# Designs tried in a protein design run: designed miniproteins, single chains, continued (2). Part 60

Each design is a single chain, and the fold is of that chain. pLDDT is the mean over its residues in the fold that is shown.

## One batch from the design tools (miniprotein)

Design m6074
Fold by ESMFold2-Fast:
Structure m6074 (fold): chain A 92 residues (1-92)
Amino acid sequence: MKLTVEEVLDIAEKTARDSVAAGKTPEEAFKDAAGVALFLSHFMTEEERLVLERALQAAYDELKKAIAEGLSPQEAVDRAFEAARAEMEREL
């Protein structure tokens, strides 16, 4: 079964939120989310994998900015995945 970039980002965001709720740092939560996304990328086309890869890069760049600004782990994850979705929408 093929997964879309949107579906993979939804699963990755949920993974990151669950990790933060379990007391992990934003960086650890993002690592968990990226790991799940990379696993699920095997069910996507090559073109969709490249979009996902760029969306995750945008998310990580925004996560680092949010952490530097002193945002909570939850706020940092929320901002990161907003950036990922914005990048996905620009490319699709």
Scores: mean pLDDT 86

Design m6075
Fold by ESMFold2-Fast:
Structure m6075 (fold): chain A 64 residues (1-64)
Amino acid sequence: SMVDQLRQNAQRSLDQAERLFRQGDYERAIRLARNALILAQMAGDDGLVQRAQELIRRAQRRLR
């Protein structure tokens, strides 16, 4: 389904964002996590929404 594709795309973007975060690339991590957040919201996946929001907050703290 289209919802399943949105969820899978959100998961892939979030996995990439988490990898970038571990590498110290916080600005790219935020961009990918924001993309994942939009896709997760469209898919109605609250777990992915929360995970993306948390990653954005953590990455933003590292830039300050």
Scores: mean pLDDT 90

Design m6076
Fold by ESMFold2-Fast:
Parts: C-alpha cells; structure tokens; sequence
Structure m6076 (fold): chain A 90 residues (1-90)
C-alpha cells in the first residue's frame, strides 16, 4: 500500500532527524509511524487506529514545541495511516 509506505518513509525520516538532533521525542514519533504502517500492512486496523489516536494526542501537545516542518510531517504521516486503515477496512 502506497499509504503504508509513505507513513513508514516519514517515520524513518523522523527517526534519522531525532538521532541527528538528539531528540528522543522525534525518535518515538517516527517509531510509532513505522509501527502504524506495519499494522496497516499486516491487516490490523484496530492496532493502526490506536497508533493514530496516540499520534494525534502527541500532535496536539507538540504544536507549540516543534518546528512547523515537523508538525507537517507528523500530520502527513497520520493522514497516510488513516488512508491505509480505510483501504484495509473496505
């Protein structure tokens, strides 16, 4: 699925950035995006939905603390996971 692949790619990018900037929060966000993409790929929409909910909570808490470019990447990752969930459920 293109949606799962986009979420995985964005997650890998955030992990790399988190490692380069010593930002454990970015590594955790990237890890969650990859786990969500794997849940979509394995046909586990319930797991993927729980990860999306966790990422949405992180997004709301992080809006004033992360650069706009990183907020955009997280929003894109969440949308990719949601698209993948729809593809698996229908």
Amino acid sequence: SAAAEEARRLGEELIELGKETSNEGLIEIGRLLIEGAEAVRRGDPERARRIVEELREILERARDHLPPELIEKLERGIRALEAGIEEVEE
Scores: mean pLDDT 84

Design m6077
Fold by ESMFold2-Fast:
Structure m6077 (fold): chain A 77 residues (1-77)
Amino acid sequence: SVEEAAQGAARGAALTGPDGKASIDTVAEGMRRGAELAGADPEVAKEAARKYASNSDGTATVEQAMEGGREGARKGA
């Protein structure tokens, strides 16, 4: 499901840095792939994830990435 993509993106984010931060691009790409597998629009899911999972410096904590990914999956569907 598209929501499983959010979990995958969050796990990828956790592997990106020991401080629990990740690039928004990493979260968005996870959402795109999951949406494609679920038959949803991958570009819509990707853009929604970028909107909801960001700090001003273009990073997110793992928790922010998870929540943004869930919101992106919900809005992209």
Scores: mean pLDDT 61

Design m6078
Fold by ESMFold2-Fast:
Structure m6078 (fold): chain A 74 residues (1-74)
Amino acid sequence: SQQLRQQLRQQAAQQGAAQLSREPGVADAEIDDDGRVVATPSAPLSPEQLERLLARLRELQQQMDQQVRQAMAS
């Protein structure tokens, strides 16, 4: 069901946003209109800090996608 998948994605995104909001260098984390987690840096990031934050965002996105797939398979 599209509705069930959307609900599961929203739940996973809320969990991801909560985890991301506790990361160093993140002032805020929210869910955008597309259901994606978006992070606002607490200060301008260096290229190295930006790479680390983007890597963390990719990890969280992969975890969320896996959670949705596993929940849909059950």
Scores: mean pLDDT 74

Design m6079
Fold by ESMFold2-Fast:
Structure m6079 (fold): chain A 89 residues (1-89)
Amino acid sequence: MEIKEFVEKLLKNVSEETVIDILVHEAVLYARAGQEEKVDEIVKVLNEILEKSGNPELKERAIARFRELARAYGLSDEQIDRLVEALKA
């Protein structure tokens, strides 16, 4: 899985917060483009990072960032809610 390998390499050089910001932004752009399979891949990696961190504040910030960026890029409330709910797992 290239996304996972890319993320593991990034985590050696940048903070988990920075990696999450990058992945959230990419997921929103793919969702806007209608590329649901790519969104699912990125959300899966995000969930793995959040689970490993064990930090509830980091998860809440990721969700808030997701909602903000998705609205800014013109996703529907239903699309935003689906993406945010996927991060709860």
Scores: mean pLDDT 77

Design m6080
Fold by ESMFold2-Fast:
Structure m6080 (fold): chain A 105 residues (1-105)
Amino acid sequence: SELAKKILEILEQTKKKAEEAGYEKLAEVVDKAIEALKAVMEGNIEKALEYLGKAKELIETLKDDKDAKEAGLLFLESVILALRGEYEEALEKAEKAKELAEKAI
């Protein structure tokens, strides 16, 4: 899916920015979302759910950084929407998540 590739690009750009800013925990959250989306694109639902679970656990360990936490949750929602085949809504959530992640950096 072209939309799935766009979502993946947003996630990869966000991870790079978080890493460059030294926000290791946010970068880890985005990395798990990337792996989950790749699993969705491969049709591996079990692997996608495993990485979504890992992302959720990491989001819960974020400092009381409202923007970083909300960004993480929106990336998680984006991948869940992609898993459901709702790629247009998934892209909108990913774009909003990127904006919040950039504010958290």
Scores: mean pLDDT 89

Design m6081
Fold by ESMFold2-Fast:
Structure m6081 (fold): chain A 85 residues (1-85)
Amino acid sequence: MARRRRIEERLAREEARLAAALAEAGIAEADVDRAGRVDAILARLLGEGASEEEALEVARILGEDTEARREAIRNAVASKRRLAA
């Protein structure tokens, strides 16, 4: 299944970028819980043009596929479309 491997590679890249951004901002890893870290990764992926389906798949892979996360992803996609209009 090539799709999961592709998503995992993309996740590793985005996690590295997020870690660098947090370090630059002076934010300690301990100050960002797992849920907040997942939300930041999803926000970055959506910002880079990931689809709603890709973001939902990422949430599932990370074990954080909750109703609240699905709603947040849908809202982020809708907000991005609103800004593009």
Scores: mean pLDDT 66

Design m6082
Fold by ESMFold2-Fast:
Structure m6082 (fold): chain A 77 residues (1-77)
Amino acid sequence: ALAAQKAELQARLAKLAELVEANKETDPEKAKEYIKEGAEVSAEGSRLVIEEAPPEEKARAEEKFPKILAETEEYLK
C-alpha cells in the first residue's frame, strides 16, 4: 500500500540522515554520497505519490518535487 511504501522511504531517509551526521566531520565526501542517496530516495517517494495517489495528492507531489531537488543541490554546495 502507498502508506506502507512511504513509511519505508521515510525510514530510509532517517537512516541516511544519521549516516550524514556520523560522517560529516570525519568523511565529508562519504556524507555527500549519503545526501545524494537521500535525494534519490526523496525523488522515488515523489514518483510513487505521482504514480499511485489521487489527483490532488499527485498534483502536490509534482509541484514540490522541483523544490526538493533544488534544496538538495543547494545543500550539496
Scores: mean pLDDT 70

Design m6083
Fold by ESMFold2-Fast:
Structure m6083 (fold): chain A 94 residues (1-94)
Amino acid sequence: MADEVAAAVREALEAAGFRVKRIDVYQEGDTVFIDVELERPLTPEEAARLAQAVADALMAKGFSSVEVRAVGNRLIVRAYLKPRPSLPERVVDR
């Protein structure tokens, strides 16, 4: 459930020494989108460290892959419940 995902992300961020202002979670098919607002903007080094911590926490919850982007004081997370196709296939049959 979204509540468990939000809790895991919050715990990972707080363990890394950051205060979470807001977490919004929504699901579209097999993808869970998580938008995190922190109390202050992140440096590039902090963004990389927090991205890894969030990815590790979500992978521990059974997600197949996690993508994290940092923009100012926000982390934008995409967590995938199922493995994504490694090769983009286009069937062009006409």
Scores: mean pLDDT 76

Design m6084
Fold by ESMFold2-Fast:
Structure m6084 (fold): chain A 86 residues (1-86)
Amino acid sequence: MTVRLTLHKPIDARAILDIVNGTDARLVMLTSDSFEVEGSEEAIEDVARAVSAYLRDPDADLAQIVERAKAGELERDPSLVTAERL
């Protein structure tokens, strides 16, 4: 499926690419405040959880955030990231 993720804080485009590439999701489109990802529901939730954690602590190690998201150790924060199914 394809989902648009809207960001409530600015994030570096490279960080978005690194997060998505660390999951089974594929980046479809990137804008200044949102991006579209394609994949399974699980892969898209991994992206949303990782992005939420990174927006909360941008000094944290991205690879560790992605691994924790994939392990189900992180939660999506709807105040930082909203998801819309396309």
Scores: mean pLDDT 82

Design m6085
Fold by ESMFold2-Fast:
Structure m6085 (fold): chain A 82 residues (1-82)
Amino acid sequence: SLADAVAKAEKYLAELKALKPELEEAIKNNDVTRAVGIILRAIGLLLDVRAIVKQFPDNERLKEILREMERVYEELVELFKK
């Protein structure tokens, strides 16, 4: 259902946001393997939400969640590049 899709997308957004402090810790510890793993997980979460939005393309809440996920993902990539 749409409600289930929104709930799942919100859960994935929360999981993506939780990766930021994990990535910061991996960078502080110079743990390249962990940092790469975190970025790959972030990509997976973003792709999963993009698939959900594709099923409900006119839903404003899902579009909002996707924009927020893209913003958080960009933050993670910028941290990783440093």
Scores: mean pLDDT 89

Design m6086
Fold by ESMFold2-Fast:
Structure m6086 (fold): chain A 98 residues (1-98)
Amino acid sequence: SLRERIERAIDVLRAAGITPSLSADEILEHLRTSVLEAYKRLQKITGINALSTDGKEKAEALKKAIGEDVFNAVAEALQLPAVYSLGTLLLISLLVGK
């Protein structure tokens, strides 16, 4: 399930020394009710305006913030498409953002 994939991604982040501020249930609630929180976190992490369509630039900034190996391991745990998917970037932003 998506919940189990999010829980695995949280474990990957904790092993890398990154403490998620949201639980798996809180992340799922944000995804179901409004993605606004994910966009806010992505903009805060990357410094790139939420309305920008450059997913590659956002992905590179996010990788720089958390480390490429950690980004790749989290994406693998989530079983989401490779880099530059907006859904992947928003979900990772909920996991690592404060």
Scores: mean pLDDT 75

Design m6087
Fold by ESMFold2-Fast:
Structure m6087 (fold): chain A 65 residues (1-65)
Amino acid sequence: AENKARNEQIDQVIVALQDGSLSAGERSRLESALYLLLDGRHSIAYALDVKNGKVAPLPQQELQL
């Protein structure tokens, strides 16, 4: 089910965010991907494109609110 795949991606991103050696750009992409995965309105594919650097991270305005 899509929900199972979404939960697996959420877990992977949370684990990746625990890596203290991440660059600011890598952390920003992972945080954006996590936000997209938690916001069930966005597809898993879109979140993965952000995570993999194919799409720019979310704008700062969306992350502040």
Scores: mean pLDDT 72

Design m6088
Fold by ESMFold2-Fast:
Order: C-alpha cells, then sequence, then structure tokens
Structure m6088 (fold): chain A 84 residues (1-84)
C-alpha cells in the first residue's frame, strides 16, 4: 500500500518538526495517528484516522509545530484520497 507508506512518512516528518519545536502535545497526537495507521487494514480506515488526527491538531494551541502538522496531515489525506 504505497499511500499507507507515504502517509506514515509524512506523519513522521511532521512529528520530527514538532519535536524540534518542543511541541510535545503535537508529537503525541502524531505518534497516536502513526500507530493507528500502521494497524489499519484499508485506505478508508487510514483516511478516517488521518482526518481524526487533523481534527485533534486543530484543537491544540497554534504553534509552528501545529501549522506544519496540519500541512503534512492535509498532504497525507490527499495522497490517501488519490489512492481510493
Amino acid sequence: MEAKEKAIELLDRAGAAAWIEGDRETVQVLRDAIEKVKNAKSLEEILKILEEGRARVDQLPASPGTARARALLDKAIEEVKKAL
């Protein structure tokens, strides 16, 4: 599943950026999303997980970490939608 591997790559990049910014809450949201995506069995399930992760990031205080996480989550969502 190319889209699944790409989604994990994008979430890992978002997590690394948030970690550098010291944004531990964003790191935890992204780690939770990565674990759920790894265990997902369908692209539809992955899409739901990514959309839920995006909604969780929207509830966090605005930071460079949340801004980058939103951008990379949106990119991951689009990659999965293209594969559906």
Scores: mean pLDDT 84

Design m6089
Fold by ESMFold2-Fast:
Structure m6089 (fold): chain A 76 residues (1-76)
Amino acid sequence: MKLIEEGRELFEQAIDYLKQGDWSKAVELFKKGMETLEEAIRQAEAAGDEEGKEEAQRVRDEGINRLAKVVDEITE
């Protein structure tokens, strides 16, 4: 699904801005990525696309975990 790829890209951009020290931009992009993946989950549910829903949930969860690791690395 296009929205899953958009959400993944937004999370990658958020991580890049975090590493650059631009926390404000990172938070904005992370929120947009979350909203995009939640929309992907809703559209997959509406279409009965269980695989697409699972993929969107996985990308969301992986993005959250990766962001948490980067935050931990920066705050160490």
Scores: mean pLDDT 80

Design m6090
Fold by ESMFold2-Fast:
Structure m6090 (fold): chain A 74 residues (1-74)
Amino acid sequence: SSELEKKKKEAEQLLKQAILYGAEAGLYRMRAASIRIGDPSKEAEIQEALAKADEYDAKAEELKKKAEELRAEI
């Protein structure tokens, strides 16, 4: 039905956004690693980057869960 196709499209969009958030998390982890290699005394900057990575991973997981719930209705 048109309603099922709409839910399928919405789930696909949520999964695409989750991939983008996961990529952002990866970039923040790379940033933290780069700071640690350059100056391990910059603990505050390292922890801030890791905290941002955790935030983006959490957002990605929330969107994946919403997508799974929508797909379960299809």
Scores: mean pLDDT 89

Design m6091
Fold by ESMFold2-Fast:
Structure m6091 (fold): chain A 64 residues (1-64)
Amino acid sequence: SSDDKRREENLERMRQIIEEMKELGLDQSTIDIFDRMLELAKTLSADANDNILRSVEDMFKKEK
């Protein structure tokens, strides 16, 4: 479904952001929190998944 595709695209974007956080040298405990958010996003609706991605992007934006 289109919702499944949107969830997959959101998960890929979250993975990319987490890898960028690792490259920036953020501590492992912070990275673990975002990994848990990624796992939560896998279990949620596309709309809830979109909200998690937006939160991850906003948090990353503050570090950059």
Scores: mean pLDDT 78

Design m6092
Fold by ESMFold2-Fast:
Structure m6092 (fold): chain A 63 residues (1-63)
Amino acid sequence: SEEKREEALNIVEKSTSYDSLKELLEKSKVLSVEEKQKLLQILGGSKNFEDFKKKAKEWIENQ
């Protein structure tokens, strides 16, 4: 849904580290547990935080 896309994009944009991403995801009431786990998995597979933001945005836009 558009609400989920907007929330996910805002979380990714506001995130500056693993800990900040995790905290923002825990506060989200819109994203499912599976969507939250997927974003953390994308970060784990990324070379750095900028690579994560690029990959996360690509994943979000393809939902």
Scores: mean pLDDT 83

Design m6093
Fold by ESMFold2-Fast:
Structure m6093 (fold): chain A 60 residues (1-60)
Amino acid sequence: MSLFAMGLAVRTVRRLMKDGYSVDEALDIVRKMLIDSGFSQKSIDEALKRARRVAEELAK
């Protein structure tokens, strides 16, 4: 598990949500960014689960 991938995903989703992106749009952008950065599938899955929780909290 990559704590860096998780931290990067959370920071990026917060920025995108502040910029007016929806939860699903922000998470799709984060997913592509993590894939392009070469993170493992396990790290990507764990990072996206955390980022989704943060995005859902911001969308309240």
Scores: mean pLDDT 83

Design m6094
Fold by ESMFold2-Fast:
Structure m6094 (fold): chain A 70 residues (1-70)
Amino acid sequence: SASLREAAKEAFKESLREQARLNLEYATKEGDEEVKKLFEQALELIDSNFDEAVKLYNEGLRLLREKAYG
């Protein structure tokens, strides 16, 4: 039903917000200004442009992963 789909979408946005906030705290402690800005922008866009928020969040994760591997 439409109501169940709307509830699921809001839960997904809430989950992304929590994950981005935690990763923003981590990037801040690491002093990684580039990754920090990506997570800040993702958080700002969650309600206005969710697809772009997801892309920015994933890019931040990729940069953190490359640092862990290198």
Scores: mean pLDDT 85

Design m6095
Fold by ESMFold2-Fast:
Structure m6095 (fold): chain A 69 residues (1-69)
Amino acid sequence: KLDELVEKVRELLKQYVASGRDPELRDKVYEAVKEALKAQAEELGRPMTDEEIDELAKKIVDEGIKVLE
């Protein structure tokens, strides 16, 4: 479910900031964003390739980190 995945991303991002930018937590945020994007694409009836999900997830994580910095 998308809302559960969004909450997971939010929680992991909080942990990432609290850890002082732990690379392992950044990777977990990235994976959680990928899962959320897959769920959203399925709900919208617009299937995305794994490559498209990966690229978009990287962009979202990068922009999210910039906002928090």
Scores: mean pLDDT 74

Design m6096
Fold by ESMFold2-Fast:
Structure m6096 (fold): chain A 55 residues (1-55)
Amino acid sequence: LSPEQRQRLRALVDEAIARLRAEGVPDEGLAAFRDTMQRLIDEGREDELLELVAA
């Protein structure tokens, strides 16, 4: 993934976390979600990340 793609994916993850927090997901769940998403970014698994963020 390019640096621009990584930055865009991180922004989508931040938006998803904000939405989940507003929906009442506890901080522990938000931290686990962020860790999983960061791992997918590091592994270049863009499509899988997009599916999880959309859910």
Scores: mean pLDDT 81

Design m6097
Fold by ESMFold2-Fast:
Structure m6097 (fold): chain A 104 residues (1-104)
Amino acid sequence: MEAEKEEAAEKLKELAEKAIELAENMPKMTPEAFLAGMERLVEAIEAEAKKSSEEVGELLREFAKRVREAAEEAARLHEEDPEEGSEFFRRRIEELAEEALEKL
């Protein structure tokens, strides 16, 4: 339904903005704190997917999976350079959000 896809698009943008906010604060966090924040965000995306239609839910679950993978790589980069990890994660989230919105 058009209304459901519009609502999902708004929610996806909101979740992407929260992920970018976590990335901006990443240089002030330990890798453990960043990953804990990301796990909470992924849980929020998965909870939204469970409340959505099968089609929208699958899209949100795929987005959550990609966000988790990006967070793990960003945490690895953060151990060497927190600013590089932050920039990598921000760019990756922007790409993933754009891709997911294009599918809606």
Scores: mean pLDDT 79

Design m6098
Fold by ESMFold2-Fast:
Structure m6098 (fold): chain A 95 residues (1-95)
Amino acid sequence: SEEEKKKKEIIEILKAIMEQIVELIEEAGLSNEKLIEIIQEIRDNIKDDLLSRGVDEELANKIQEVYEEVLKKLEKEKLSAKEVLELFNELLEKI
């Protein structure tokens, strides 16, 4: 369906964005604290951004929850940037 196609396209874009963030963190030698700050900023803004672009509230909420779950895991455990990307992709694919 058109709805499922749009959902898959949004998921692929979000995966590409996280991959670029993770690559930048690794290449620049930035700290886990910086990665946490970036994910926090995305979590705080992503729902409103998606809603403003015509994404439905249920999907926007589920996407925000993925960022929140990644953030909670990062704050409790020392994850590598690669492990963050793997976790993010796994959670996003379950939507």
Scores: mean pLDDT 86

Design m6099
Fold by ESMFold2-Fast:
Structure m6099 (fold): chain A 72 residues (1-72)
Amino acid sequence: DELLELEEELLELLKKFVEALKAGKDYKSLLEQAKETLDRLVAGLKEAFGEELAELARETFSGLLEAILNSA
């Protein structure tokens, strides 16, 4: 399942992003990868389930990324 694989990839990138923030390391590459994976997940959700769900997913994960970044 391509959507499940993208979800797993995004969660792994988010975990590495949090670890980098806690360690005071450069997270720029991880943030860019997470955004790219989110765009692919959103595109897949839009194709499979429609635009409304895809937009909700984008807003939810973007909000999570901002919350993680702001908590550092």
Scores: mean pLDDT 81

Design m6100
Fold by ESMFold2-Fast:
Structure m6100 (fold): chain A 85 residues (1-85)
Amino acid sequence: MKEEEYKRTLKTLEGADATAASDDPLQREVGLSLARMTISIALTNFSPEEQEAAVEAFRDAAARSKDPELREILLEGARRLEEKL
């Protein structure tokens, strides 16, 4: 269901944000890579309903993130998904 997919995607992105918030540059790169992988999976593997839920999750995760680079990655992912819909 759309609501369950939203919650699952958001939880994954919150984990990516927590990892990217590390003061260790390597952990930061891992967090950013996890966000990019989540976007790629949503673009290639998700149904239209799941993609719509992912757009909302990406936007909400971006709004909650304090990392400018992670915010740009998530907002670009949301934009690409919305363009495909």
Scores: mean pLDDT 81

Design m6101
Fold by ESMFold2-Fast:
Structure m6101 (fold): chain A 90 residues (1-90)
Amino acid sequence: MDQVAQESTDLARRIGDDSSIQQVQDAMNIPDPQQRQTSLYAQLSLLLARSGDIDRAHRVIDQARDQGILSDQGAQALRRQVDSRYRRSQ
């Protein structure tokens, strides 16, 4: 089972935000494996930022980039979103 999908689902449920839960479910239902992985890593990073774990959010983005799931440009864009969401949660 995909660990990123499971961690994303767990965090979305713990946050209790219906929008976040729906976004994770939508990502899990993407037929293309590459697009599904990209979306799941993005959702996990954003959920970690909302839960206050910015360091883990950054590590998840770096891991996805290193594995070729995110481009360098995509990773930078996601880091900006994560940092912005983290600031709003404080």
Scores: mean pLDDT 80

Design m6102
Fold by ESMFold2-Fast:
Structure m6102 (fold): chain A 62 residues (1-62)
Amino acid sequence: MKLSDAELEAEINESLILMVVSVLKIEGFSPESVKAAEKLLRQGKSVKEAYQEALEVQKKLE
């Protein structure tokens, strides 16, 4: 039973995913780019890494 670990994961994932998704949508990123960023966040990557992934995916989408 890792209550603290589960709480930290839930709070970090919810906060980061919601923040990054909101920012990407405001910036006009496609759903594909948003999903790529969300995938990295679920792996525990930083918002900076997720944002870079979204940019790379966006470059491939025309």
Scores: mean pLDDT 74

Design m6103
Fold by ESMFold2-Fast:
Structure m6103 (fold): chain A 75 residues (1-75)
Amino acid sequence: MEYEKRKAEVEKRYQEKIDQLEKTAIENGELKLDENGNLIFTSKEAQKKFMENYKKIEEEYQRELSRLDAEAAAA
């Protein structure tokens, strides 16, 4: 598979995971819309949990990119 296509797939999965994280947080009542339409956390614990999950998604994204870069360099 071409590097550009694989990179686009990795970026798409990253965005889908972030979207799913936000959707799940809203469904669980951890994240809600304020009067101005902004997403706000309902508690400090909810914010910490969200940020920890966000960091894991970002770390996975960076690992996937590094792996693709290594595979491309080896080709």
Scores: mean pLDDT 79

Design m6104
Fold by ESMFold2-Fast:
Structure m6104 (fold): chain A 68 residues (1-68)
Amino acid sequence: SMDDKIQQIIDEAKEKFKKAKTKDEMEVVLQETVAKLSETVSDREKLKQAAFEISKEYFKALEELEKK
């Protein structure tokens, strides 16, 4: 289903954020994830929700990176 595809993309991005060692690496992951979501998700509301979720995960990971 579309929800399963969205969740897979988000989960892959979360794993990549955990492996990122710099803000630049995290920004690359974010850009690639947003591009993949835009290509995959045709439903505007689902795309908006997925974009919000990935942005939230990005800022959480960025905060953890800044503590190191």
Scores: mean pLDDT 83

Design m6105
Fold by ESMFold2-Fast:
Structure m6105 (fold): chain A 64 residues (1-64)
Amino acid sequence: MSEGADALLGEISARHPSALALADALEERGLHKAAEHLRLAAQNTGGESEQHAREAYREVAKYL
């Protein structure tokens, strides 16, 4: 379990009305891989969605 990843992604999502809005914000910041993983998380369900969300956080974490 990656508590930091889940907490950060949850906090960012709370500031954006949808996963697509969050993905667009990440794209604008040059975080293209993070944006793509978040879009995949929005398109999938269950464990696949969770895995893509974790990958999005890992890409964001490289710049934090």
Scores: mean pLDDT 68

Design m6106
Fold by ESMFold2-Fast:
Structure m6106 (fold): chain A 98 residues (1-98)
Amino acid sequence: MSKEELKKLYEEVLKKLTEYFKEKLNLSDEKAEEAAKKFLKALFDLVLSQKNKEELEKRLEELLNGPLADLSEETKEALRKLMLGAFENPEEFKKLLE
């Protein structure tokens, strides 16, 4: 995944998660975006703790079929692609979180 593709995918997922938290938790736009950013940072910490791509994919599927089951299939797919991109390019993803 290119740096440009990773950035676009991050922006897409951030927007989708912001809307999700806004609706689910009845938050303002600002608080929902903060929640989405904190959530993505926590997922990035999870990515950094995985030894290989297969372990990451298994852990993501557990989250997406468990606590995140209520996300739309489009959001789940975008989140899978983003987390795999973060695994392959952790330094670039870290810059997006700053």
Scores: mean pLDDT 82

Design m6107
Fold by ESMFold2-Fast:
Structure m6107 (fold): chain A 64 residues (1-64)
Amino acid sequence: TPHRLVTRSAVLPAADPEKAAQMAADLRAELEAQGWRVVAVSVSITPDGDGYRLTVTALVEAAP
């Protein structure tokens, strides 16, 4: 089955794990609404300039 990576990111003034979790939930819901099966989701928070970059990456495959 073909697999794809989908990434979403945002830069915030503070490292916000609640916002990162919400981004992961939103990305999962969006991909599932588009007919993708979400196999895995990863979340990272990294310093970026004077703020923090929140990155969510989903591994998806075609729904059966």
Scores: mean pLDDT 83

Design m6108
Fold by ESMFold2-Fast:
Structure m6108 (fold): chain A 106 residues (1-106)
Amino acid sequence: MEEELLEAVRRAIERAKELARTRATDEFEVFAVGGRAGEAVTVYAYAHLDPETGEVVASAVVEAEGNLELVERVKKLFEEEGFETELEVAPGVARATGSLRVPAPA
């Protein structure tokens, strides 16, 4: 499962890079969903238009229940790939987001 999770993370990273290159404004793709309640892990990529900046934001995301160390490790992988990173921690769940920002088409 760890190897499959890391592969899903790599696919989410590559998808986010593709979405940034194509300036996608409304895309969402899930690469992994697994685990039980309290141990669930979700890996996905999405792109949206940021109305505040007018930029396309393409992101890879890992959300995990009960495993902050995994989420912190994935955040470091996003940083190594040149993404802007965010870590959100709530009771029982953590989320790491890696984002690329590109100008929207005029």
Scores: mean pLDDT 80

Design m6109
Fold by ESMFold2-Fast:
Structure m6109 (fold): chain A 83 residues (1-83)
Amino acid sequence: MSEEELRAKARRARALLRAAADAAGRVSIEQALAAARAAGFTEEEVEELRELLRRLDTAGDGTVTLEQAERALDELRKKLQSK
């Protein structure tokens, strides 16, 4: 995948995440994964994102902050660019 294409997918996913965030600025892991799928990430990439989000879910309630979700998405993008 090209760097430009990967950046475009990440921008689209971030926009969808911001739209999905609740009044407290939180998103469910399921919503974050749905945003990534809608943005064009593959099932393998979505599974890697799930692992990153689970690590950030310190409460174990299946939700993360919008900032944590955006950070996980940026980390995924950087990992995919490095491979």
Scores: mean pLDDT 79

